# Designed miniproteins, single chains: the designs that were tried, part 21

Each design is a single chain, and the fold is of that chain. pLDDT is the mean over its residues in the fold that is shown.

## One batch from the design tools (miniprotein)

Design m708
Fold by ESMFold2-Fast:
Structure m708 (fold): chain A 77 residues (1-77)
Amino acid sequence: SLIDDLVNALKNNDLDKINETFNKIKEELSKLKSGEEVQKEIDKIKSAINSVTLSKESQQLAIDLLSNLKRLLGRFR
């Protein structure tokens, strides 16, 4: 899944793969038409990230990426 791909890229500190996978996730979320569906997918991503041990750099990047996804909810609220 894209979520598993993102988590693996974060674990490996692969910036190119993180950006590629994150852009694909954003594209898939943009196809959703309700804030509830977007929030549900964001919660899944957050849970998957929190289930693994990441470097300090990948933790900060994950926080920044999740904040970016939360901005998508603003268009529905």
Scores: mean pLDDT 80

Design m709
Fold by ESMFold2-Fast:
Structure m709 (fold): chain A 82 residues (1-82)
Amino acid sequence: SMQKSLEDLRAMKRRAEELLRRLEAETDPFMADILASFASMIASVSRIALSNQKNPTKDQIELTREIEEIAARARAIAAAIR
């Protein structure tokens, strides 16, 4: 249902934000890569879920973009850790 898809996307965004917060405090390059990889996986799953919707809502599209932006930021932070 649309309501469940929106709830699932909000949960995915929350998990991505938690990974980003953890990554901002991370000093180990290996662990940073793992955290960024999980954020990227969440973004990919969210995009696939959106692509399976016949008529996605503006809220679903916006949440998916926000998750993708969080994943991009996570990758940038991980790349900067020595």
Scores: mean pLDDT 87

Design m710
Fold by ESMFold2-Fast:
Structure m710 (fold): chain A 110 residues (1-110)
Amino acid sequence: GEALRLLEEAARENSREKVIEAAELLKKVSNEAGRAVLDAIVELLEEGVLSPREAAVLLASIALRMGYDPERAADILQREIPVLLKEKGPEELTELGDKVAELAIKLMNK
């Protein structure tokens, strides 16, 4: 759908604005826990902890798990994950995932 088109463009263009728009679209079809994770990704993107490409990959992973446009989500992941692994490696990417999880838990407890 439209959210995955925006994520594909966001990853290609490294566009913060397109990641935020895609996250807002995904929030409309997400439960409370899903919305907290999406909000955490956007907050870390705005703080500069996540790049737009990293945020786009995380959002595509969430869309795939939800069954939202799963073929397009899988295509984004197959294209972008190898690039991120080459640039940062698995340890740094794991630390980014942990930061998203920690912030999402904090947002859910407020």
Scores: mean pLDDT 83

Design m711
Fold by ESMFold2-Fast:
Structure m711 (fold): chain A 75 residues (1-75)
Amino acid sequence: SRLEALQRISKIVEEFLKTMDEAQKAKLIDIFNKFVQTVSSLSDAEVEEIKNRLEKEKSAEQLIKTMEEAIEKAK
């Protein structure tokens, strides 16, 4: 479901925050807050795709990039 996908995205972000430096944490938190504000513009399928993509990310830089791309598409 959409709610389960969003909860999973939140958990992925929380786990990445544990491995990041303070500058990366601040950037990810800012990007995540913007993502949450734009999520209402995304379809259930788009939210699921973002969740699946984030689950495959192995680096903080790639995670941030994926979220920035999701925000840009929502505009």
Scores: mean pLDDT 79

Design m712
Fold by ESMFold2-Fast:
Structure m712 (fold): chain A 100 residues (1-100)
Amino acid sequence: MVEARLTVRSDKPGLYTVTVTAEGPKGLRVTVEAGGARSEMEGDNVVTASVALRLDKGTAEARARVEAPGGEVKSITVEVRPLHPDDPAPEVETEVRRLE
C-alpha cells in the first residue's frame, strides 16, 4: 500500500483537478480525496482516479491511497491542474509513504 498527502496552495480562488495514476499488478485500487470529494477506481496494471478541488485563497489538503493486494505498487504519479487553462498552476507539496 502507498499513501500520498498533498498540500495545494493558491494565491487566488479557483477550481483544480487532482489526478492520481498508479502502476502495478492486477487488482490495483486507487482512492483520491480532496475538498470533501472522493473517487475510487479499480483496475489492472494502470489505474487513474481524479477529483475536483475548489480552492479559496490559501491551502487545501488532498490525499491518495493505492492498494495492490496482488503485489507491489510500481509507481504513483500525482498531478494538480487548473480546470480553466487561464488559471495559474498551484503550488503542490507532496509526501509519499510506502506502507509494506
Scores: mean pLDDT 78

Design m713
Fold by ESMFold2-Fast:
Structure m713 (fold): chain A 80 residues (1-80)
Amino acid sequence: MSFEEIVEKIRELLKEAVEAYEKGDFKKAIELVKEAFKLLGIEVPDEAEEILLDVLEKMKENFEGVLEGLEMLLEEKLKE
């Protein structure tokens, strides 16, 4: 999968996560964010799920800014 394909998949997952969060489906929102982070090679432990809710709130306020941060993290991991 190309860098652009991974970024687009992450964007779609995070957009769906924000939509689920706004609908009150927190379980689905958390699962979608975990799936996006898994594509980045990041495994989020259950104890850190509250951090994902904070990330969802930030994405609701500034989606593009959060996405740019994740794209930078992915680019750094692919360079290793």
Scores: mean pLDDT 75

Design m714
Fold by ESMFold2-Fast:
Structure m714 (fold): chain A 97 residues (1-97)
Amino acid sequence: SDEEEARELEKLVESGADGILEVVIRRAEATRERHPDDESVQLAAEAVILVAKGLLKGEKEEEEALKKAEELLKKASPRLQEMAKKIIEEMKEAKEK
């Protein structure tokens, strides 16, 4: 149910930065499922998911995830690289609030 999914997402957002990161992970996973044959979308979504998971774990894991994400994004289209980088910056800002 879309209503149950919306309520679960609202609860995650109310949990603060960690909730926002969990929402980003779910949305990126959904995007991958919608575009299974688009390699650039798969790479961009994987990069976003890795950084979000790194931010949830700690500073060391964030740094390692960022380096791995940069390697993945090099293989994606320029537009998806820009979109993924924007999402990553927004995730970092949310974690600091």
Scores: mean pLDDT 78

Design m715
Fold by ESMFold2-Fast:
Structure m715 (fold): chain A 96 residues (1-96)
Amino acid sequence: SMITILIVPTKEKAIELARKLLDQGKKVALYLEGTDKETLELEQNPNFLGVYSPQDDQQTIIDDLNSKQPDYIIATDVLPDDILNQLKNIGKIIYL
């Protein structure tokens, strides 16, 4: 299946949307600036694949996302081209 990337204006909106998609049984990863303890509750869901940030090693992000194959990646900013060009099965990018 193809990955959908959702670009949202705030971390709060990203977390809210992640909860809704997880409740629907979707596999979700977050790409957010900075470390956020508000994601701790989401980590208890096996369909929550992780939180990645611009500070993390790009190759580690690419390898992990390509291995886990999320249904959705939710981000507050556009993912770097170096990451986007190496991700497999990207279907669409939607700006919310």
Scores: mean pLDDT 84

Design m716
Fold by ESMFold2-Fast:
Structure m716 (fold): chain A 71 residues (1-71)
Amino acid sequence: KKIEDLKKKMAEVLREIEAATTPEEILQNLDKLYEIGKEYIKLTFDEEEAKKRLEQMDKAYEAWKKTIESL
């Protein structure tokens, strides 16, 4: 139930990113996606696997954020 709701929220945020016309809008939606993604990982995986996936998520988020800020 919670996992399904989080997947729906992630899909909605991705559509908002596709519709975004400014770097600020993209950054705001990336922040939302990052928060939802962390909740999804914590609910879906055990502690060890969640830790690894959260580290990957953090790296991806920081890379995306730097790329958009450089625009």
Scores: mean pLDDT 79

Design m717
Fold by ESMFold2-Fast:
Structure m717 (fold): chain A 65 residues (1-65)
Amino acid sequence: SSTSILDLLQAGKVDEAVEKLVAFYEKNGPQFLRGILAQLKPHVSEETYARVVEKLKEKFPEAFA
């Protein structure tokens, strides 16, 4: 859920949060991932959000083309 991912990001556990986002992408596709990222963005720091996006681009460059 968005809440469990948010908790991980607020705790600085970016890699664990990315693993959960990867699982959501694999199951539900890019539109669902974009929706979750939009929900997370206002609740985390700019630096934390940027780190999440960079790690997701590393795993799924096609989702951010």
Scores: mean pLDDT 78

Design m718
Fold by ESMFold2-Fast:
Structure m718 (fold): chain A 81 residues (1-81)
Amino acid sequence: METLTMSGVIPGPVAETEEGRKALKELSKKYPFIKVVDHPRSGAHLIITDPEIWERVMQRLGEEGSITIEELEEIIKEVLK
C-alpha cells in the first residue's frame, strides 16, 4: 500500500518511494487535473488542479498526516459523481 505524506517543500501530498511515484504518474494519465512534479530532494509531488478534489485531499492530509493512493482515488470518484 503506497502512502502520500504532507510535503514540507511544496504544499500538498508527496510520494518518496519509486512505487508511489509510479502510482502518481498512472493517476496523471487517467485524470487530466492530476499533475506530478518530480523534485530531486523531496520526491514526487502531487498537484491537483480541480479545487474540490484538492481541498478534500488537503483536509485529509491535515487530519491524518497521510493519505493512501486508494483513498485518493476514492475522493476523485466521489467528486466526479
Scores: mean pLDDT 80

Design m719
Fold by ESMFold2-Fast:
Structure m719 (fold): chain A 95 residues (1-95)
Amino acid sequence: MLGELLEKLQKVVRMIREGKPDEEIAKELGVPPGKLSDETKKKILEIAKEGIRKASEAISEGLLRGQPEEGLKKAEEVLKEAIEKIRKLVEEDIR
């Protein structure tokens, strides 16, 4: 699950950076197709980057504490929270 969540966030970041169609980005996020504002795209990038950073920190902390499984669990929770924030933001912008 952790790898799938990380790959999903990285893919969304890449799609936005490459200027992929808004409909393809919406499909990847599992939200209704619609036009995304540039401001929403900037916020998605910020949330995704922060989520990836926090997940990496959680994994590193778990390893340093000799509790890698606890670090992975924390990282998964952080990535899930980031995805949920992005989905809520996109649903609000499409209205």
Scores: mean pLDDT 78

Design m720
Fold by ESMFold2-Fast:
Structure m720 (fold): chain A 99 residues (1-99)
Amino acid sequence: RAEEAERLIKEAEELIEKAKKETDPKKAIKLAKEALKIAKEALKLLEGAPVSVILRGIGLVISTIGYVIDAELDPSKAPEYALKAAELALEAARLALEA
């Protein structure tokens, strides 16, 4: 579980860096959403970590941001929200892996 989660965390990190450098908003959103999905998969593998209560709270925040992105309530903010959600999910996964 930990080795697989570590691999997924590295993949999400690479996608986040690509999203930050992407100048096309649609491509940036796609990369950030892919990073978010991978980071959430890593987090699920680490669900039994001692900080699981905190991770559940973070998961709710990530889900809310994901809803905002999908609803496109403000298309101009969609790349920013997608990146923030991916970064938050990645930090949560890193925290769970360390625990």
Scores: mean pLDDT 70

Design m721
Fold by ESMFold2-Fast:
Structure m721 (fold): chain A 76 residues (1-76)
Amino acid sequence: DPEEEAERYIKEAKEAIEKGDLGRAVQNYLKAADIYRELGDVEKAASLYEEAAKTFEKLGAQNAADYFRSLAEELR
């Protein structure tokens, strides 16, 4: 079930945030976002790309943050 797989990635991303592993968190948010995008759940995909963008900002990766924030706006 792709939705269950996406929810597992969201859980792993949140656990990574709690542990301070921002790189792992962003990878898992992006995997979940891509699954919801393929499922056509554009609102859920957009919200996950926004979480990834916020995480990239905390990593100092401003270009990546700007890209995923723009992608989220385009999907809505």
Scores: mean pLDDT 89

Design m722
Fold by ESMFold2-Fast:
Structure m722 (fold): chain A 100 residues (1-100)
Amino acid sequence: SSLEEEIEKLLEEAGKLVLEIYLRAEHANTLIDEARELVELFNRAVKAFKEKNYEEAIKYLEEAIEKLREMAERWPELRELAERAIETFKKIKELIEKKK
């Protein structure tokens, strides 16, 4: 469906943002651990969406949004990227909610 295609495009964009956050975190021990958790949450959301488990996908997106807020508070240098990722994740969540 066109809605599914729109969600897939946003997931690809969100994935690029998550990867950039991970790469910027690679030289800081605590930040690397937090970035790994963010990547894991995003990957679980993507997997759940592909499996048509929309409620689980929304749950992992909400957990990723909370993690991004925590990271933006602790590491101000990530704030802009985190805000962009949060906005994208919220849009994905709204579109997935229309499919369940």
Scores: mean pLDDT 87

Design m723
Fold by ESMFold2-Fast:
Structure m723 (fold): chain A 94 residues (1-94)
Amino acid sequence: KMEEILKLVEEVMERLAEFAKREGNALPEEEVEKAKKEILEGLRNGEVDPEELLEKLEEESEKILELAKKGEVEEEIAEFAKEILEKIKKIKEK
C-alpha cells in the first residue's frame, strides 16, 4: 500500500510537470523536484499523512480531467489521471 502511494506521488508529480512544460508554461523543475522529495520523505518518516496525500492526488487528477474536457490536455494524460483515480480508490478501500 505505502509503496503504491509513493509510486503514485512520483508519477503524478512527473506528469503535472511534463504537462506544464509541453503547454509552454514555465514550471520550475527545481520546485517540482523539491516538492516531490519532501512528500516522499515525509511519507517515509511519518511527517506526511498518506490519506491526506491521496486526497490531493485526487484533486490534481480531477483538474487534469477538466482540462482534457476542454481539449487543453492530451488524451494520454487524461487516461493517466483516470488510472490514478482508480488506484487511489483501491488503496483507500483495500
Scores: mean pLDDT 72

Design m724
Fold by ESMFold2-Fast:
Structure m724 (fold): chain A 59 residues (1-59)
Amino acid sequence: SEREAAQLESAGKIYQEMADDYAARAKVAHPLEKEALTNEAVQYAEKAKINFEKSKRAK
């Protein structure tokens, strides 16, 4: 459904913004924190991808 697709796309955008934030923080972080922040960026980017793929299928 179009409504479900829109909701999933919105969720994907939020997760992508979170991923981008973690990635930006990782660039300037202390070396001991950099790995953890990079891992969070990867996880949220993956959640974004899953939501975008589900959005395409919900049409």
Scores: mean pLDDT 87

Design m725
Fold by ESMFold2-Fast:
Structure m725 (fold): chain A 91 residues (1-91)
Amino acid sequence: SEEEEVEKLRERMQQATDELYKALVKNDPEAKEIVARATKLVIKYNKERKYSTFERILLQEAVTYLLVENPDLSDEEIIKRAEELVKKLLS
């Protein structure tokens, strides 16, 4: 079901966040770079698209998840996929 797919997505996003947090606690430079890149991308695209506060929070989570899972993706591809994930989460 759509609800089951959204639940599994939330679980995957939470797992990625937990793994990133553990790496940040260990002062991992790759984890720091993911956080820095996610922050810069959200700020950049928020200026252009003017997300609501809630959409921006979900976008930050989605961007972070995608960077953990697919660090080799371009910034444009990360944002495109993150917006698709946010749309799914808000449905």
Scores: mean pLDDT 84

Design m726
Fold by ESMFold2-Fast:
Structure m726 (fold): chain A 79 residues (1-79)
Amino acid sequence: KLAEFKELLEKGDWEGVRKLIAELRDKADAGDKEAELQLAAMELVLLERDKTRTPEEIELFKKQLMERLGVSEAEIRKA
């Protein structure tokens, strides 16, 4: 749930972020494709909020993520 992840980041609740990632990772490892897409959506949010990276680096990482999953950015964001 991307909205929940964004709220945890805004609050600085890193323990909540780690718990959510761990839960989704376990589901993805079990073959849950939706959990894999949700993890990818969280990775995309982290990239967009990373002020240490250039816009060009962020766009490159987004393209690599989409190519790896074989999906569009819109599909990742829906997860």
Scores: mean pLDDT 72

Design m727
Fold by ESMFold2-Fast:
Structure m727 (fold): chain A 90 residues (1-90)
Amino acid sequence: SAKEEVVKILEEMAERARKAGYDEVAKILEEAKRQVEAAKTLSEVKKIVREAMVQVGKALVEEAKKTGSFDWDLANYLSLAFAEMLEIAS
């Protein structure tokens, strides 16, 4: 189902973020996965994904300010994964 596809993408995104050392980003994605698993409609899934996208963006900016470094490969991967999930949930 569309919901199962979104759950799988969120899980893969969280694993990639943890591997890259972005623990706060991984936590946001893991929480979004739990919320999507509990969601009853694709409209709820889409809302959860959009809210997670905003929080991940903020976490990436805060980490860059703190470390003076930005993982562009991770950011690009996450951006494409969010776009794919929003298309699946539409």
Scores: mean pLDDT 90

Design m728
Fold by ESMFold2-Fast:
Structure m728 (fold): chain A 79 residues (1-79)
Amino acid sequence: SEKLKKALEATKRAIEAIKELYEKVGEKFLEDEKVKEAIEKASAALEAVGDNPTDENYEKAVEANEELVKVVEEALKKL
């Protein structure tokens, strides 16, 4: 499924973004409320995919992970 492939790529980008932020600030990245919220939303979207692998849930996982990347990029700019 192309939608599944997109969800996996978005998830991979989010993991790399979190890794970059962690390399800069360590565990303190979880003290950023926006970063924490975006991680929780992305995690919930991935859990929904695990429970019911539908195109709708793949699209929600893409959206949540793309938002997580954006929030992390904004956090990195504040450093």
Scores: mean pLDDT 86

Design m729
Fold by ESMFold2-Fast:
Structure m729 (fold): chain A 103 residues (1-103)
Amino acid sequence: SPLEEARERFRKIAEELLKLIDQTSNPELKERIKQRIDELMALVDQIEDPAEVERVVSALEGILRTAKSLLDQGKPDEAAETALNGLDVLIRKLRERLAARQA
């Protein structure tokens, strides 16, 4: 199923982001990012359009790329903070879109 394949791509990118943030020294940032990923996963499970899931995948890939770049520069805590901010924006926008479709 295209939807199942898109959701699986999403899960793999989310797992890569979680592995990347394991290098931060801040346990509060790690916990907040894990909570945001769990929240984002629950929202993605509500999406029935594979194209909408692919948009979330693309946004998450962008967050991962930026975090990887900061980590490569030796800035693991900045990478984690940037990932958290990106996830908060993505979750807010996705919640707004899902609410609009129900109304």
Scores: mean pLDDT 85

Design m730
Fold by ESMFold2-Fast:
Structure m730 (fold): chain A 79 residues (1-79)
Amino acid sequence: DVQKVIDEIVAAVRAGDFEKARKIVEEAYEKGILDEKQKELALKYIDLVEEAERASDDFERARELAEQAQRLLDELRKL
């Protein structure tokens, strides 16, 4: 189930374990659970959340990155 994999990715990201989130994406892609577009969206989502956390001292940038990440997550969940 694609949605279960997405939920695992989101859980790892919320825990701050970005490497685990990327590994979940890679393994799900290799197993054929995620297609190439879903893999790209998931990796971009992870990258944007990680950047938002690194930009925690720049509220406007962190907010903008978080909004971009949410849009990618919404697109990924629609696939």
Scores: mean pLDDT 86

Design m731
Fold by ESMFold2-Fast:
Structure m731 (fold): chain A 74 residues (1-74)
Amino acid sequence: SAARQEAIDLALRFADVLEKMGRTELAELVRRFVQEHPDATPEEMAAWLREHAPAEDVPALLGIVRAVQHIIDE
């Protein structure tokens, strides 16, 4: 549970960075997914992002998923 919360916090921090870089729509996508699917696995998050994010943004968002997975696996 602690590792899960840490992963969520990390994803939200990355969303804040995206917003500060002017990528507000990407920040909202990340925040919405975390809010609606707090128990989602990294694989489920990756699948959702591939379906809902613009194709050009998918690599950056998958980077966030990999960071979240790394925290959960520790």
Scores: mean pLDDT 75

Design m732
Fold by ESMFold2-Fast:
Structure m732 (fold): chain A 105 residues (1-105)
Amino acid sequence: AATQAAVEAFRKQAEAAGVEPVFIALSDDPAAVGRELRAALEAGKKAVLVLPDAELAALRAGDPATVRRVREAMLVALGIPEAKARELSRLPNEELERAALELLR
């Protein structure tokens, strides 16, 4: 499947860079996914969010629910509190980008 091919491609790129990747699949609990990504990043590993084929297709189609789940997981992975990440995941892209820049400074 497309997801498996992407995982293999990332594994090969990580080997070439001398870095061990950690693959964490998107689930129906995006906050838990974000916490796992954050733990891997804090351990100095290269964390990779894997979207199963159905979720990848939905994300490419711009499905709002799937976009929000990916955003929430990534915001939690960046260290934003779960409640704030859930709030920010609902914002339009321009407002989310502005809020993220303010949080990073």
Scores: mean pLDDT 72

Design m733
Fold by ESMFold2-Fast:
Structure m733 (fold): chain A 101 residues (1-101)
Amino acid sequence: VEYGDKLANSEAGKRLRLAMGRLFMGDQRAIGRLLAYTAIILAEEGQLDEARIVADAAFRIAKALEDAESLELTAEAYRLLGDEDKAKEALELAKRLKEKK
């Protein structure tokens, strides 16, 4: 139950709940956010190979949907995986998307 309480009170846990709600309302951008949160959880649990696969999927979807929030979450997953280059790329793309809106 140690991860349950941390997830419920963590920023990732709060944003996962928000993403689930948005997905139920038909927001397609929530798919990228759900995958990014899944990658963060897998990385925190030490399932690094699975976390990398999910993070790469989240990054592709976030770029296709141009969703800055998904890109920021994907960057967090890449940081947990130790991939600073991918984390920086995702954050720079998120900034560019926010500047266009």
Scores: mean pLDDT 76

Design m734
Fold by ESMFold2-Fast:
Structure m734 (fold): chain A 55 residues (1-55)
Amino acid sequence: DNTVFEELQQKYQVTQETFEEAVSFADGLRNALGLPNSLLPKLIHMYLDVHVTYS
């Protein structure tokens, strides 16, 4: 759903590359912990909160 990218781009001013990196991290973490897909947006936010706020 492109809505997640648009919301995160607006909030964090991220590039598509940074968003794809965040999605990859979130999907990996979700899969490793056995979390449902409904938590994916929260994991993406968590990644961006930690990694993008310093750039």
Scores: mean pLDDT 70

Design m735
Fold by ESMFold2-Fast:
Structure m735 (fold): chain A 74 residues (1-74)
Amino acid sequence: KEAIIKEAHEAAGEAQRLLAEGRYEEAIEPLQKLVELLEPNLDLLPEGAREGARKAIEEARKFIEEVKEKQKKE
């Protein structure tokens, strides 16, 4: 449980760092990892954390799509 949450936070932090550095393609991998860690493990999270995890999954998917769309253009 704690290991999953910590790993998810690390993946989110890595994605945010890469996005801040303009390394958009590399940011897709940690964002995908975040979704893969949180989505199957929602039931293992405490009630308050589940809503945050769902939002994180949704935001990660949106960012992945935005990055891919930008790469299609330039």
Scores: mean pLDDT 74

Design m736
Fold by ESMFold2-Fast:
Structure m736 (fold): chain A 68 residues (1-68)
Amino acid sequence: SKKEELEAELEKIKESLLKTFSSNPSWSLEQKQAFIDWAVEETKRLHPEIPEEELEKLKERVLAEIKA
């Protein structure tokens, strides 16, 4: 379904962000947050059909992972 496709795309974006952070272990939490914000804006530009609420949830999920 479209919802399953959306969730798969969001999961893929999350994995890409986490891999980027793993490759840049010296980055501060502030730098990682700035990168997440940039990636969210880029995703909005490429996929304007994605609801803002889903992007906000993605941001929260990524932040939870990097704080763990």
Scores: mean pLDDT 81

Design m737
Fold by ESMFold2-Fast:
Parts: structure tokens; sequence; C-alpha cells
Structure m737 (fold): chain A 113 residues (1-113)
């Protein structure tokens, strides 16, 4: 079993590449399965302090929040933007922190309309 943050990140990248392969082949159920596995390993790597995994998760949650924002689900958008902001802060990614704060403010403003 992967035991270090680096090994967890490598496992995540391995499953992420498998997901891309299955998506390219049109096998969507297997692509979803391996993307889910990749996320679990990225979350474990981030928990162990891996900054690359924290940056990947920050981006993932911000992108997910944007989908909910566009669909008018402002409460879900706020929850995912807050998760993305937390991972960005853990990673020390000032650019992603600024992006997350901006979209979070926008989502909160929309919720209060």
Amino acid sequence: LPTTAEEQLEAGKYYDELAKKYEKEGNIPMAIFYRSLARVYYEKAAELGNKEAQKLLARYYIDLGEVYLKNGDYEKAIEYFEKGLEYARQAGDDETIARAEKVLEEAKKKLNE
C-alpha cells in the first residue's frame, strides 16, 4: 500500500491516467470509477501535506462550484468554493486563494438576491 504523501499522489495520477484512457475509448462508467479512485488518493496525499495534491483538489472543488453556480444552486456552489479555498490555503497558492475568494463572494451575493 502507498504509505507516503508522494506514493498516494503517484497512485492518484495513475488512476487519473486510467480514467482518461477509458474516457477516450468511450467507456464512461470505467472513466467515472477511476476518476473517483484518483480523487480518494489525492485527498489522502493532501491530508498528508502534499501541496500538489492540495492544488489539484482546490482546482477540482472550485471548478465543481462553478458548475453549481451556473445551474443556480448557490448553496452548493458556496460549499464547494469554501472547500476549494481551504485546499488552496493549505497549498499556499495565493493565485487560487484570490480566485476562490472572488467566486465565493459572487456566489454569496447571488444567494442574497
Scores: mean pLDDT 86

Design m738
Fold by ESMFold2-Fast:
Formats: structure tokens, C-alpha cells, sequence
Structure m738 (fold): chain A 70 residues (1-70)
């Protein structure tokens, strides 16, 4: 999980702060979710934000990280 969390953090660092905040807000609305599921959801949300910005490489990385967290 620690390596996965670091990879997700690197994806987040390449996105605008507003996109990162929106992704974070979407996962923290479910506070009882296990950490692995939270990381999966967060990576998925970051992937969606990257796709909206036209960054297909970051979107693909986010999707892969989401699958690894699950």
C-alpha cells in the first residue's frame, strides 16, 4: 500500500490543485471505507480528472493504480 500511495501522490502532483481537491472530496465522503478501497477510489477519481484535462497518460496510470489497490 505504501508504494501504491506514493505512486498515486505522484499522479496527483501532476494535476491542478482544484482537480486533486475534487478527487479527494469524492473519496472522503465515505469515512468508513478501508484504506485500500480509499486509495483505489482516489486513483480512479484522479484518472477521471486527468482524462478531463486531456492527459491520457496520467489517466491510464490512475486506472492501473486503482486496479492495483483493489
Amino acid sequence: LDQLAEQIKKVASQLPESSVQEAHDNVVTDPDTPRSDQLSLYASQLSQQAQKSGNTKLSQQGQKLSQQAS
Scores: mean pLDDT 74

Design m739
Fold by ESMFold2-Fast:
Structure m739 (fold): chain A 57 residues (1-57)
Amino acid sequence: GPSTSASGLVAERELARAAETMPDEEFLARLRELYAKHKDTNPAAAEVLRARIEELE
């Protein structure tokens, strides 16, 4: 999609689905991967991911 297409909201929705459908271990792995991907390009999404990782640790 376009570069301004609410990518932060898309990441949040993906995380919500992941939390419902996968085990804690896979969910944490997914969060870490998404954080690594977004930390340099989408700091808002990275903060959401970081908060979730910290909450689960």
Scores: mean pLDDT 69

Design m740
Fold by ESMFold2-Fast:
Structure m740 (fold): chain A 65 residues (1-65)
Amino acid sequence: MSQAEIAAELAKVPGTTPAQAKALAQVITARLEGRREIPEEIRRTAEAAPEAGIKAAEELFRQQA
């Protein structure tokens, strides 16, 4: 899946804002690419997502890793 497709899937999670879905997609994509450097602002936006959004992001990471 592309970063945009991951963001679209995460945006379906109730309570997850579009900004949080995009931040979670950036975090997943960076982890899949082996990049450990994520902008702190993006990381904080992702961490502010509801638990369901974070769990969905971890599941998508596991499916693509």
Scores: mean pLDDT 79

Design m741
Fold by ESMFold2-Fast:
Structure m741 (fold): chain A 94 residues (1-94)
Amino acid sequence: SAAVKEAEKLLPYLEEVLGRKDLKLPKEFKPLPEEYDKEVNAIQLILQVSRETAEILAQVLVDNNIDLEEAVKKLLEAEIERGVKLLKEAVERV
């Protein structure tokens, strides 16, 4: 599956952002409860991936006892920090 391959490529980035080294793809895909839809939507938007990829990544986080709300917050903070660094580098070249 293309979504599984995309999720696998993103695991090292999630490990870096979350400070983990033990994230693995689920052996069996199981739909998450609807209560997680907000966080799954946030993961999809932040990482700019398909819904299926976002659902797989959210399952990885839940299966590893990582709170989805906290994970979304850390992913957003990492994206903001990257954007600020790019802006600073652009200004320093003027």
Scores: mean pLDDT 82

Design m742
Fold by ESMFold2-Fast:
Structure m742 (fold): chain A 55 residues (1-55)
Amino acid sequence: SDLILRIAGHDLGVAPEALRRAVARLRRGGSVRELADELGISPAQLSGVVRAVEA
């Protein structure tokens, strides 16, 4: 998952640590829309990261 987060972070212009925290918050029932907005990415992009990490 670390490698996937680094690749996604580079592609999306987001720190891998920020993506890791967002994925963790989503697993705890956080809002995809709110977290994606905080990171400056689309909800679809954040959902894609979650899917890649869980694959």
Scores: mean pLDDT 81

